# Designed miniproteins, single chains, continued (5), part 81

Each design is a single chain, and the fold is of that chain. pLDDT is the mean over its residues in the fold that is shown.

## One batch from the design tools (miniprotein)

Design m18807
Fold by ESMFold2-Fast:
Formats: sequence, structure tokens, C-alpha cells
Structure m18807 (fold): chain A 83 residues (1-83)
Amino acid sequence: SKKKEEIEKKLEELEERYRPKMEEARKNGDKETHKEILKEMLLETARILEISEETIKEIEKLLEAGDYSKAYELFEKEYEKLE
């Protein structure tokens, strides 16, 4: 699928942009900065995946609650819809 290929390219570009920031935070043991960067990446990922505003708000609430596992499950389900 052309749309899936375009999304994968955007996700790769996003990963390249945030990877050095996340690595630096992890290396320095800065858990707070690491969590903030992770939230930003996940919200941008949601936009790239064209996830509905309602689902994005749900992801945001889960991230604010520190429930990254459930947030990842929602992303996985949305990504599978692209197949």
C-alpha cells in the first residue's frame, strides 16, 4: 500500500529526529525528560497514523497517567488497521 509506505517513511524520519534526544536522556538517567520526549514522539506518531482526535485524547490521558503499555496497545491496533 502506497499510504502504508508513506506512513513508514514518516515514522522513520520521526525516529531519526527523536532518537538522539531519547538516548541522551536515557544515558544521563533523566527519567522525567525521557518520559516527556516519549510522549511527544507518541503524539506525533498518532498524527502520522491519522488516528482520530478521540483516540489521540485517550492516548494522551494514558500517557499522563503513566500507562505507556496501554498507550502502545492502542498504537498497535491503529497500525494494524493500515494492513
Scores: mean pLDDT 76

Design m18808
Fold by ESMFold2-Fast:
Structure m18808 (fold): chain A 93 residues (1-93)
Amino acid sequence: SLEEVREFIKSLSPEDKAALAYLKLAERGGVDTREYLSKLSPEAKERVQELLDALTDEEIVELIKQSPNVDKDKFIKLAEEAGLEKIVEEIKK
């Protein structure tokens, strides 16, 4: 179910959450996803399409905010390349 998928996302490591957010932005921007896919844990990688399909723009912002030790500028660049102006504004706040 969608609720189970969302709970699984919430249980992911900060590293997996960051990689999943990067992967979703790269997918929406039509850029190479291989770098971000390779960073996902085996468990997250097995379910990657379900996880990506469950992520709204608001949930992407929350994943980025839960990843304080990752490159914020890289997230902003990927979101800009994807044309996601609202995500860019929320990350910059």
Scores: mean pLDDT 80

Design m18809
Fold by ESMFold2-Fast:
Structure m18809 (fold): chain A 69 residues (1-69)
Amino acid sequence: SQLDKLIDQQEQAIRDTRRRIEELREELKRETDPQKKTRLEILIGLFEVAVSASELVIERLRKKKRELE
C-alpha cells in the first residue's frame, strides 16, 4: 500500500540518520579541540531531534494504517 511505502521510506531515513549520528560520535571521541567538540555535540543533538520527529511521523502513519485495516 502507499502507506507501507511511506513508512518504509521514513524508516530508511531514520536508519541513515542514526548511521550519521554514529559516525559523528566516533569523530567526537577522537576530537581534542573544545570548540570542535562543542560543534559536533550540537550537530549530534540536532540529528537526534530529527530522528525523534521522524519517529513521530511513523507513529502517526502506523496509527492511520491500523484505522484503515
Scores: mean pLDDT 86

Design m18810
Fold by ESMFold2-Fast:
Structure m18810 (fold): chain A 79 residues (1-79)
Amino acid sequence: SLEERRARIEQLTPDEAIDFLIEYLKELKARSTDPALQAVLDGLIAELERIRKTETDPERRRAHILGLFDTVEALERGA
């Protein structure tokens, strides 16, 4: 479930959480036939890679990751 994925993200290191979420987003993209949704998912993956490179504080990195996960949850509930 999304709640279980969120709990797992909170237990991982920020880098592991980014890797976990990128893999999940790639899986969502592979299951989608909607080019608009695929473009949104590509944007979220790019944002996660940006956070990995630019945010040096682990707690702020975690907060950004969780915020992106909330966006993913909204997409799954809204689609």
Scores: mean pLDDT 77

Design m18811
Fold by ESMFold2-Fast:
Structure m18811 (fold): chain A 68 residues (1-68)
Amino acid sequence: AFEAALAELRRLAAEGRTGVLVRDADDRYVLVVADEEFDPATVERIRAGDPAAHDAAAALGRARLAAA
């Protein structure tokens, strides 16, 4: 369920990792673990709230949902 993905997102944050959760209009979702997908500088920008870096992670999630 999406609630399990939210719990996983909170678990990542508690471990000092960065996740971006993407959900579409059809209630499909994907969790992008930024630490596994991007270089450390990009992960730090996502943590700092850089919209462009966050949008890149969200775009990756949306692309995965579109391809599924």
Scores: mean pLDDT 80

Design m18812
Fold by ESMFold2-Fast:
Structure m18812 (fold): chain A 63 residues (1-63)
Amino acid sequence: GVIEELRRLKAESRDAAGRAAAGEAIRLLQQGNVEEAIRSAETAAKQTGSRAAAEAARLIREG
């Protein structure tokens, strides 16, 4: 599922912003906060330019 894809993204990401975004998205999804998980990842991508953070948002929207 999406959480497993985000765990893989976090493990494979070499940038700290991407790892942080994936970790926060997992936490929010585990709480049932899907919209907040998407917003958090998209905000991280915009603020840091992290491709991994953008990918986290995409995985949540599509999964």
Scores: mean pLDDT 85

Design m18813
Fold by ESMFold2-Fast:
Structure m18813 (fold): chain A 79 residues (1-79)
Amino acid sequence: MKLILEVRDEKELEEAAKKIEELRKKGIPAEVLLAVPPDKELIEKAREVAKKLQSEKVKVKVAALDPSAASSQAVTDFL
């Protein structure tokens, strides 16, 4: 399955991490895209979460989405 999780702040990043951990616990194969605003600190934290939670069955990617560029190439490349 493919999931896009919007992460607008650190609290939503923590909630997204919990969802990914539940997928790992259930052994569900999934590709997850963490869609974050173009905030370098939040992007870096999201990349660390993705690196930590990535497994053979669950793949995690991070995409920086500019609100002014809603036709994001990164989402197209993930799909």
Scores: mean pLDDT 73

Design m18814
Fold by ESMFold2-Fast:
Order: sequence, then C-alpha cells, then structure tokens
Structure m18814 (fold): chain A 70 residues (1-70)
Amino acid sequence: SMEDIEAMKKQFVNFALTLGNEELAKEIERLFEQGIKEGKVAEARRESTMLLSDALIEELRKKREAAAAG
C-alpha cells in the first residue's frame, strides 16, 4: 500500500540521518518520490539499500581508523 511505501521511505531516511548524512537522506527521499511517481518503488528501495550499506561501511571504517590512531 502507499502507507507501507511512505513508512519504508521514512525508515530509510531516518537511518541516513542517524549516520549524520543529511545529503544521503535527501537523495533517498528523492529516489522514493521519483519511484512512487514512475511506479519504480522496488528499484528505489534497492538503490537506497545499496547507498545506505556503502555509507555504513564508510562510517565503520572511519571509526576503526580513529580508534587505531589513539
């Protein structure tokens, strides 16, 4: 349903904000809005998942390097 899609969008956007990445949050919102408009919500979900995965890996890498540096 549309309510389920909006809930999914909010969850993905909130996750990006939790990572401190406001630009990623805006990109995810744009992808979902475009996906809703064009009937490509599954593609928007897949792309958003990949972007969040990459952002999480990068944040974990930064934290590991900071810990190793003292």
Scores: mean pLDDT 84

Design m18815
Fold by ESMFold2-Fast:
Structure m18815 (fold): chain A 119 residues (1-119)
Amino acid sequence: SEAEKVRKEFEELVKNFEGTAEALAKVLRKFKELVKLKDYESAKEGFKAIKSALWGEKHAVTLTDEELDELAELIERYEKEGLSPAELVAGAIGKILELEGQGSGAEAMVEAVRAALAE
């Protein structure tokens, strides 16, 4: 299925993530595509993979389907506005952490991602 294809592409992008803004932006775009396909379960699993890769933690995704839709709309808006990969990544990660209530470390993580992916 299309959702299964997008999920596999997302997982491969996360596995081969090398800390570039462009690579992470591609991961976020595929996450958005899963949400637009209403594959919320695969999107939540992918979100856990992103958290594991970036924060070294593995805990349950607390985002509702409605919050995932809101995040997907934000990512699409950033793409339409022509934001750089680094700006899109920083904004999307910040929104994810805000929606999940991950106040501890959220600001530091967004800053670390922005600094590492400054190009």
Scores: mean pLDDT 69

Design m18816
Fold by ESMFold2-Fast:
Structure m18816 (fold): chain A 76 residues (1-76)
Amino acid sequence: VLQAVAKYGTPEAIEKTMELLKEAYNKIKQLAETNPEDVTAEKAKEIMAEVEKKMIEVVKELSTEEQVKKFLEAVE
């Protein structure tokens, strides 16, 4: 998803997406440092799925319809 945002997103969509990804990464990292047993593959996947959903919303809001179509094709 991140590579598709970088290739087909606008500069603003890329910056917003990077902030969302950084926050999610820091959240997983803190959880791994404090409660490593709670960092299951399922929980990490859930956090990343929420981030991917938000990244798609950001691209849709800050990009043209044509760019959004190319982005969605790339993340399939």
Scores: mean pLDDT 70

Design m18817
Fold by ESMFold2-Fast:
Structure m18817 (fold): chain A 66 residues (1-66)
Amino acid sequence: MLSPEQQFLLQQFRVALASSRTPEDVEWTRRQFLGLVREQFADDPEGVQLLEREMTQLAEEQIARL
């Protein structure tokens, strides 16, 4: 399960996605947050994998709404 810190980062990602109006902006935002996830949670590879999957799904949902 995701830690509170990982859940907070995911919430920040959702807020950032809401401001992304093009597929290119969504992908840029996803790449930036994936970099942060990999740097901050390197000692939790399972949590990183869960975050990356959730972030990818959220990005796909945002693009589908555009």
Scores: mean pLDDT 84

Design m18818
Fold by ESMFold2-Fast:
Structure m18818 (fold): chain A 77 residues (1-77)
Amino acid sequence: PMLKAVDVRAAVDALMATLSPRLAAAVRELVQRGAVSPSEREIRRVADRFGVAPAALRRAVDTVAAIVAEAIAQQLA
C-alpha cells in the first residue's frame, strides 16, 4: 500500500500557490531539509534568508505538516 506522493505534493503545491513566492520558497527549503517540525531557530534563519516574517513561515510549515500527517493517518487506517 503506497500513498500517492503526487497527491500529497499536489496538495502542498496548491497551498504554496496561495502564498507569496518568497514564503513558498522558504517552506520548500524547510521541507527539503526534512524539517517538518523545525525549531524556532531554524524558522528564524530561513525566514531571514527569504525575507519573510517568522510567524508567517511557522504557520505555513504547520499547515504543510498537517497535510502530511493526514496522509500518514490514511496509510495507517
Scores: mean pLDDT 72

Design m18819
Fold by ESMFold2-Fast:
Structure m18819 (fold): chain A 97 residues (1-97)
Amino acid sequence: MEVPESLRKLYKILLENLVPYYEELKEEAEKNPELKRLIEERLEEKKKTIEKYGYVVPGTKELTPEDVLFYVEAVGLKIEDEVIKKWIEEIKKALKI
């Protein structure tokens, strides 16, 4: 089964809107080696998961809303930011979770 085009667009929008927040975390990670290691670990774990289960663009057989949320978390984000939380909630509503 192909990933629906609408779901791909939501994933792209999520990632594009998280880029500024991710860059800020990346800048802080340069000052804190422990934080940098944690971020890199989470990204590596998610990369392996994506490679195993095929949750990569352009296509996987099926991407679930839970995979989107886990991908956001695995980008090394400490999802305590209110803006990021609101984006996640909006995506959940759009995907009817």
Scores: mean pLDDT 51

Design m18820
Fold by ESMFold2-Fast:
Structure m18820 (fold): chain A 76 residues (1-76)
Amino acid sequence: NLDKAVELAKKGKSEEAFEHLKKAHDEWLSQSDKDPDMARGIASAYEIVALVAEDNPELKEEALKLAQEARELAEK
């Protein structure tokens, strides 16, 4: 659920936000008709998670990597 991931990230719950965002990303990847706007939303949410994950450098790096992957898919 993308909306829940964004709200959790805004509350500073970066790990919980990341888990919900990965589920939203996986669900989007399973779609036969991939909406580019959804991919952009997922990428932006990963960037927010990375921004609030100040005390977890591993999570920050993973979120930034997944943000880039989602942006590349949105541009296809």
Scores: mean pLDDT 78

Design m18821
Fold by ESMFold2-Fast:
Structure m18821 (fold): chain A 72 residues (1-72)
Amino acid sequence: AKKEEEEKKKILENIRKTIEEYYEEELKEVSKRIPGEEAKKGMEDVIKITMEEVAEILNEKEKVEEILKEVL
């Protein structure tokens, strides 16, 4: 069980880094093609839906929600 907690922490840390890098870079590219408000909302909605599913799989809803609040 202790190994599972360490694996979950590594997954959450990787998720945080991926969201930060992806959101900043992709939002800039998408905003060139789609109106900024729609691009931002669309990106945030996709990230939230994906992360809610990941949070349910990991059973770490509170930690994933905290990451989303920090990066979005």
Scores: mean pLDDT 72

Design m18822
Fold by ESMFold2-Fast:
Order: C-alpha cells, then structure tokens, then sequence
Structure m18822 (fold): chain A 85 residues (1-85)
C-alpha cells in the first residue's frame, strides 16, 4: 500500500541521516588529524552503506532517486576531502 511505501521510505531516510551524521563527524576528525586515507575510507564506507539502504526500497523510482542522491553526495564529500589535502 502507499502507506507501507511511505513508511519504508521514511525509515530508510532516517537510517541514511544517522549514517551521514556519524560519517560526517568521523571524516571531519580524520581530516583535522591529517589522516586523508581514513577520511576517504569513511566516505567510501558511508556511500556503500547508504546505497545498500537505498536498495531496500521497493519502489524502483524512489530507489533510483535515492541512489542518484547518494552518489552526488559521495562526489561532494570526496571533493571536500580533496580540498583539505
């Protein structure tokens, strides 16, 4: 049902927000320490986790939009780490 799809989407978005918050703090700490390699690894781990979460969404259009958003966010995060290197 639409209610089930909306509930699933909201739960996935909540889980993604938690992953982003945790990963954001970790990336900032590694960059501050000059540990660029660990910062990149954290971005890659975040991206993989968020793509996996997006893939749990049953609606193919919503799933694809989430994956596209994750990939765009990942590219931005890599660029941020690059600028601090």
Amino acid sequence: SDDDVNAQTSQVQGNMATVMQTSHSQVQQYVAQGDVQSAYQTVNDMTSTMVSLANTVSDPTVQQNMVDTVNQQSSWWVQQVDQQS
Scores: mean pLDDT 84

Design m18823
Fold by ESMFold2-Fast:
Structure m18823 (fold): chain A 64 residues (1-64)
Amino acid sequence: SSQEVERLELLRLMFTFVADSEKYMAEKVSHNPELKAKLEKSYKDTEQQIAQIDQQLQQLKQQQ
């Protein structure tokens, strides 16, 4: 549905902002390896969520 597409596009945008923030913070804490590793893991987890949303959006747009 168009409402589901809009919901997923909004979630994708939100996760993109989160991913950008996590990447930026990881670069700023280069002298704290434990915190950097946690931020890098969080970034990868967020990118995985974005990839899943992209798959769902692709499927929904094909089912018209």
Scores: mean pLDDT 85

Design m18824
Fold by ESMFold2-Fast:
Structure m18824 (fold): chain A 85 residues (1-85)
Amino acid sequence: MDLGSVVISLSSPKVAIEDVRKAVEELTGVKPTFEDQVKIVAAASEAIKTGKPVSVEIELDGKRYRVTAEPTGDPDKARLTAEEI
């Protein structure tokens, strides 16, 4: 199930972590662990660096999600989408 999309800023590590947490809460209704937040920031950074989508799988409240980070054309921004799998 596609849960929509949220654009995150990667301008600093603190902003990236806060934006990822807020985006995942908005997309899934559940707060991600700090380890999952770091994993998603790494995926978003790789997507911006390569210009290609990068996906990670996370488990939130007994449900499995695929979170995909896509480049936006801005060097400090990525789009996050989430799909329940």
Scores: mean pLDDT 81

Design m18825
Fold by ESMFold2-Fast:
Structure m18825 (fold): chain A 87 residues (1-87)
Amino acid sequence: LKEALEKLKATLKQVQAEKDGRKAAEIALEGIMVGLRATENKDVILKLIGLGLRVIGALLSEKDSEKLKQEAIRILQEAIELLEKEL
């Protein structure tokens, strides 16, 4: 779990540095998948799936690159906070 958290924090920095909102959202989705592989907590798994679906929904509906990036950042931050509560 701690190693996965460090990977998600590095992914967040990568998303923050990304100029393309679609690419930022794709990177954030990959981060959520890392979190999903790191936890066995059913409630956390269900919440992470929900966050991943929110990223997919944003990719399909949000046409503004900067808004998509900011939404990806918020969702990934929420995933990090969720996993930190398991420590």
Scores: mean pLDDT 84

Design m18826
Fold by ESMFold2-Fast:
Structure m18826 (fold): chain A 70 residues (1-70)
Amino acid sequence: SAELEEARLYARIAIREAEEALPSLSPEQQKEVRELIARLERAMAAGDAEAIRRAVEELTKLLQESKAAL
């Protein structure tokens, strides 16, 4: 579906942004980000657009919080 394709596109963008941010994060934050990337990849494999969207929102929030804690 178009919704699933859009969700997967947003997921790929979020993963790329997370990977680009990883070198600037603490080891603890890097672990949390990697665990969230794994959850997002699992949601993509399940093909659930709503689950993908929620995982993207969680990853984006974690990255924003990591920047605020600098």
Scores: mean pLDDT 82

Design m18827
Fold by ESMFold2-Fast:
Structure m18827 (fold): chain A 103 residues (1-103)
Amino acid sequence: AAALQERLAALVERRRPLMDEALANSDPATARAFHLLAVLELQREAARLLGVEEAAAALERAIAEMRRHLAAGDLDAAEAAARAGYREAQALMREAAEALAAA
């Protein structure tokens, strides 16, 4: 219980700077990219909390690729990486939930 509360508090604090950056940005594409990054970070921690290691790893790779593209100024590639990672992680999370329900 205490460990879960600490990890949830950490998620909120980590998400806050990314949300603030997205809101402060006047360019809609850049704001959207930083919002997607915040969503991926939140989902990675959720996957870790639920013990779905494969989903957490997929999100971590997507976050790294997205950050690389953002550093290069390639917003389209950054968004593509985010969407691909999000979809892969959602599929893995669903498979894990279905396997647990069938046990």
Scores: mean pLDDT 75

Design m18828
Fold by ESMFold2-Fast:
Structure m18828 (fold): chain A 74 residues (1-74)
Amino acid sequence: SEAALRQKLARLAETAKQLAKIAESKGDTSTAEKLRAVAERLEEVIAGNLSVDEMLQAYREAMLEMIEAAKRIA
């Protein structure tokens, strides 16, 4: 359902914010800024009236960026 997808996007945004804090604590300001931008983008998607396909695309793109960021800060 659309509500369930919005909840998944919200959790992903919160995860991005937590990863940003971890990156910042390690001195990786560049990765922290990218992760905050991902969180803001997901929050805008949740606040908007986007189609399910557009929300799924945003979810996939955010996941890929977060996986790459997690590899950099590990």
Scores: mean pLDDT 86

Design m18829
Fold by ESMFold2-Fast:
Structure m18829 (fold): chain A 69 residues (1-69)
Amino acid sequence: KYEVDLEALELERRITEKYGLSRSMPYEEVIKKVREGLEDLKKEGANPEALERLQASVDRDEAAIKAAK
């Protein structure tokens, strides 16, 4: 379980580097790019459990942003 969490963090880092994500970007743009990166990684055969963990995190963040509006 913890190893899957670490792998999910590594996938998030790869997406961040590929798309140049930063704290200065609009949250909606960050979420969009992370979702695009998740789809790319899924096609590349990344660990499904790690992808699921990262997807769940993104879904929670998007819901929180919508609730704050």
Scores: mean pLDDT 73

Design m18830
Fold by ESMFold2-Fast:
Order: C-alpha cells, then sequence, then structure tokens
Structure m18830 (fold): chain A 131 residues (1-131)
C-alpha cells in the first residue's frame, strides 16, 4: 500500500515562532513549513530527529563511516539561523542525512527500513518544491 500525504500525522501545535523573520525564498519556506514538519512528525522519524549518540551506542567507528553527521534538528536549526541561501542547500543536507543512515545501517535492519520509509515521503514532497 502506498503512503499518502493525508495519512501523515498533523504538524506540531506550534510549527514556528511568529517572532522569527520569514525567509523570503519560496522554496526554503516550502521546506520549512511543509517538508521538514512532515518528516519530523512521521511515526518513524525518531532516529533522525537528533544526531547519533555514538558514545551511548558504543560505536567509536561512527565518525569513520559517517564523516558528515546530519539530523532533522540540525537542519531545523540551520533554517532558523538563516544558514541556507538556496532551497538546494537544504535538500543537500537532507540527502546527506539519508545517505548516512544507508551507510551506517545494514540492509534489512529496522532503522534502515525506517530510513527508506521516511526518504520516500521526503522524495515525494521535494518533487513538489516551488521553483
Amino acid sequence: PPIKLSDLPPPPRVERDPSVPVVETEGIDYIRNVVLPALENHPVAFPFLRLTDYELLRRPDYPDIVPRPMSLTEIRRALEERAYTKPQEVLDDLDTMFENFRRYSPPGSAVREMAEELEAIYRELAAKLPT
């Protein structure tokens, strides 16, 4: 059965601080207001919300496998700090996050399957990006 946008959970009660200035780029606004909230609120999002705590997981090899760690929280912070100047820069960081999970998580693992499910939603939403 295909995953439908209508089957995604509702966004959080407060999606954005209204005192924070709006980014003027339509594509960046779309990612901030549609793509990122949809990913953050998906049922399988929890492994992607924060950077991997490799010390808690006892994985000292993590930095060797994943040279550029990325999470939804880091992308959210960069959007709020106006670190991105183009929509493609945000998509590149999202792509890095999913690539990191593919490299680190073995095929058939629960985390790998969660990453593939979340990436499918991301790809569908990114295809609708305003130009």
Scores: mean pLDDT 69

Design m18831
Fold by ESMFold2-Fast:
Structure m18831 (fold): chain A 85 residues (1-85)
Amino acid sequence: SRRDRILQELDLAIQDTDALIARAQREGLPQDLIDRLQATRQGLLALKKQVEAGELSVEEAVRRSIELESALTLAQMRMTIELRS
């Protein structure tokens, strides 16, 4: 179902975020970056729970997913700059 696909994509995003947090910690990156990644992870978990509970339409779930992916992209860009500096 479309819901199952959204849940699969959210699970992948959570796994990717966990990997980025682990890398940021290992590389000694700034704590505020790690905090932002952890905040994004909590947002993804909250969205997953709402989708599983049937509290959101597919359209609203996609919209919120895009917002969280945008936050993650900005954190990834900052991580790239920090690692190359």
Scores: mean pLDDT 87

Design m18832
Fold by ESMFold2-Fast:
Structure m18832 (fold): chain A 78 residues (1-78)
Amino acid sequence: DEIRAKYAEAQKKLAELWEEKEPSMSEEQLEELRRRLEEIVAKYKPKVLAAGAAGDTEKFQQILLEATEEGLRALEEV
């Protein structure tokens, strides 16, 4: 359950950082974040779907964790 715990922690950090940053974000920062999130979705969606179709629960959870961590980085960098 290590991956699940890390995923929950990453989601919590993302939510906390969004609450902190969103009220002060510029239009340019929101547009850059949107572009980065679209890129992350395009990168990870086929991988998540493939792992799910294969029934590989561990890999599915690992990919979701990686996608969430990249989303957190994108939010940190804008």
Scores: mean pLDDT 82

Design m18833
Fold by ESMFold2-Fast:
Structure m18833 (fold): chain A 73 residues (1-73)
Amino acid sequence: MSKKKEIEELKQKALEAAKRGDYETAKQYAEKIKELGGFEEIEELSLELVPLGQDDPKVQQLLRYLGELLGDE
């Protein structure tokens, strides 16, 4: 399997986990994406989650975590 395909599958799994309220699993998939160098896919994941999290503090927490993965820490 190509690295890009693996990253895309992890992004999809993170979205599905977040949509079902499993934010810890979504974070784990996001960490794997970062380990594979999928920084652009983490940015895309964040953009796709924004409409889902406007009034959900748990989704907002996930979005902050994704921002930390893209930043220094």
Scores: mean pLDDT 78

Design m18834
Fold by ESMFold2-Fast:
Structure m18834 (fold): chain A 87 residues (1-87)
Amino acid sequence: SMAELGEEMLELRRKGVSPIAILSRGAMALLRAGETERAQRIQDRVLEIIRQGLASGDIEAMKKQLEEALLEEISELLGVPVSEIRG
């Protein structure tokens, strides 16, 4: 289920797995579940954040944007606000 995926992504975050790795895993799981539109939106967002970060050289801003993207995707999967996921 989508909630189970959200819980898995949240546990990976708690274990210190990188936001990009978790987002890639989540997108792949969504593709396997037939949620192709959502998976594509995640992949497009991640690619754009990386493209902009590499073009600007602001790697810390890139990391922060990837973290925010991860929190927002977990929030949507679990149906809880981002503030509850941050702790």
Scores: mean pLDDT 87

Design m18835
Fold by ESMFold2-Fast:
Parts: sequence; C-alpha cells; structure tokens
Structure m18835 (fold): chain A 68 residues (1-68)
Amino acid sequence: SEAEEVRRIAEETVRAALETGVFSERQARDVAEVLIRGGTPEEAREVLEAVRAGDAERAERLAVRMAT
C-alpha cells in the first residue's frame, strides 16, 4: 500500500538524516511524522533524496510544504 511505502521511505529518511547530519534525531523524527501523516510516496522520495545529498535547505523546504 502507499501508506506502507511512505513508512518505509520515512524510516530510510531518518537513517539518512542521522548519517548525513542534515537533521538532529528530533528533527528527523518530526520530518518522518509529517511524511507518514500526509506525504505521498513521491514527496517522501524527494525528501529522502535531498537528505541523502546533504541538502538541508531543500529538505527543510520540502518538509514545510508538506506540513501546510
């Protein structure tokens, strides 16, 4: 299901954020919650790719857009 796919991407986003230092553990958890609550798989993948690239500004901008 899409919900299961988003959850998997959210978990991977938390791991990637901690590995790259883009977010603190709390911030990574908050972003994961936003993804799970209202993100599509496409939006979740965009956040994951920004985090993997170490692009903190892009990751934050995408998360804010999803929260609104």
Scores: mean pLDDT 80

Design m18836
Fold by ESMFold2-Fast:
Structure m18836 (fold): chain A 70 residues (1-70)
Amino acid sequence: SRAGLAAGKLAEADTDGSGVLPRDTVIDILVEYGGVSRATATALIDRVASGDTVTGAQANQVLQQAAELE
């Protein structure tokens, strides 16, 4: 599934296992692998995270929400 592929890419991007990713990296993964528009990905990420980082849990929450909007 697209959600599964995007979730795998989010885990792959977290090379240090910190559970925190750069905002732009998360947005790019949601767009390229999750099938989410950049505008939607940006808006949803900005609702759950502030600043330049996003947790893996927040990123997966956004991915699930975006799948419901499509």
Scores: mean pLDDT 78

Design m18837
Fold by ESMFold2-Fast:
Structure m18837 (fold): chain A 70 residues (1-70)
Amino acid sequence: SHMAELRQRLLQAIADGDLEALRKVYEEMKARVAAQITDPAEREAQLAALDESYRAMEAVIRGEDYELPP
């Protein structure tokens, strides 16, 4: 499924420490939510959850917990 592909790309971006790839995957996930979720409250809740997830993953990639090996 398209969501399975997005999840695979997300995991790859995290593994690679690729912030640009991470951003693009989250933008595609948000676009999918905006297109498929017709209930405004559920749409806003899922978009907010994706924004929080993105910030957490960005912090992991940029933080000490996601350092390249020496």
Scores: mean pLDDT 78

Design m18838
Fold by ESMFold2-Fast:
Structure m18838 (fold): chain A 93 residues (1-93)
Amino acid sequence: PKTEEQRKKLEGEVLEAMARMAHSVVLTTRDSALSKIEDPKTREEVDKLLDEAAKKFDEAARYAREGDLKKAKEKLKEGLELVKQADSLIKKS
């Protein structure tokens, strides 16, 4: 029905906005996060994790826009887990 299609479209728009916001936050905070890491090896690992997280959030936004809400949620979750791994490494440095 048209109503279910409208609901899916709205959910997709919300997921796309969330993914775009997460992507922007990762890019905006990356320099600050990396500047707090004194060990070059740990800095490189955190940098890689944040790059992968940004990629996952970009993928989530694309899937949400396409109406693939399941894949959008999956990619958003993957991006958030990568951010958690990066945060854990930052706290160890």
Scores: mean pLDDT 83

Design m18839
Fold by ESMFold2-Fast:
Structure m18839 (fold): chain A 57 residues (1-57)
Amino acid sequence: DELKEYADESKRAAYETGQAIRAIGLILDGNYDISESLSLMSEDLRKIVLEALEKHK
């Protein structure tokens, strides 16, 4: 059922986006230890967050 698969993917994407926002929030607070948040993300999302870190320099 394509609709069920889409709903599950949307929930996962929302969760992973939340983890990315949390990591960026920690960086903005001057806390660059985001290892925990990175470990909860997909490999692709982790790369996006690391690119955001590079731009923050």
Scores: mean pLDDT 67

Design m18840
Fold by ESMFold2-Fast:
Structure m18840 (fold): chain A 77 residues (1-77)
Amino acid sequence: GYSPLAVEKALELVRKAQEYAAKKYGIPAEDLEVSLLFDDEGRISGIEVTFPDGSSEILTDLPPDIQALAEEVNRHT
């Protein structure tokens, strides 16, 4: 299971990714669903954004601040 620190960082990661996607796509943050993608080792490999129309896109080229949070979550899982 995740440590309390990993949970805290994962929640911050989701929030910042949602805000980033909202700005990038011009869609309100509350209208976007953000999911963390995990690789076969259980590490965060990407962030998936689901749009109001049901389509989705994977954010692989993340800003440094968001990348640092993903690395922090991976370090504590």
Scores: mean pLDDT 76

Design m18841
Fold by ESMFold2-Fast:
Structure m18841 (fold): chain A 73 residues (1-73)
Amino acid sequence: MSKEELEDEVLLAMAQLVAAVGKLYFEKTGDKEAALEMLEKAREIAEKIKNPELREEALEYVEEAEKEVEERA
């Protein structure tokens, strides 16, 4: 694994983790504004991924979490 490949994998994991935490925060508190702010941070992390397939995977995960938060309240 190259340094660039490792960096992309770490960013993918970080984006997914931040998105999951944002969704969980919304489920526990109902604070839609704070949850969407966390999901925006996850999107920023995902956009730093250089591999287009991994970036798409990260962005799809974030968008799915955003949709779930928006549709619930």
Scores: mean pLDDT 83

Design m18842
Fold by ESMFold2-Fast:
Structure m18842 (fold): chain A 84 residues (1-84)
Amino acid sequence: SDAEHIGRLAAEVARKVEGVSDEELEEIARLAREAFEEASQTSELRYRQMLLSAEIMEAMLKGENYEEQLERFKEEAKKVLEEK
């Protein structure tokens, strides 16, 4: 599922940060999955923002350039904040 995939990506990104334990990685994966599930049920804008976040995380894990995805994420985030 998308939510499980997002959770896994978040944990793998966090794994690259020093000092993160396996228990913390599992908690990060759980929180990311729950946040994605909530976003998908409440707002199409939040859902799209989470998908763009996943694309950035996946590019980071692969060592690919993510500047384009990051710029699009910033634009979508601003739009969500404006739609209070």
Scores: mean pLDDT 67

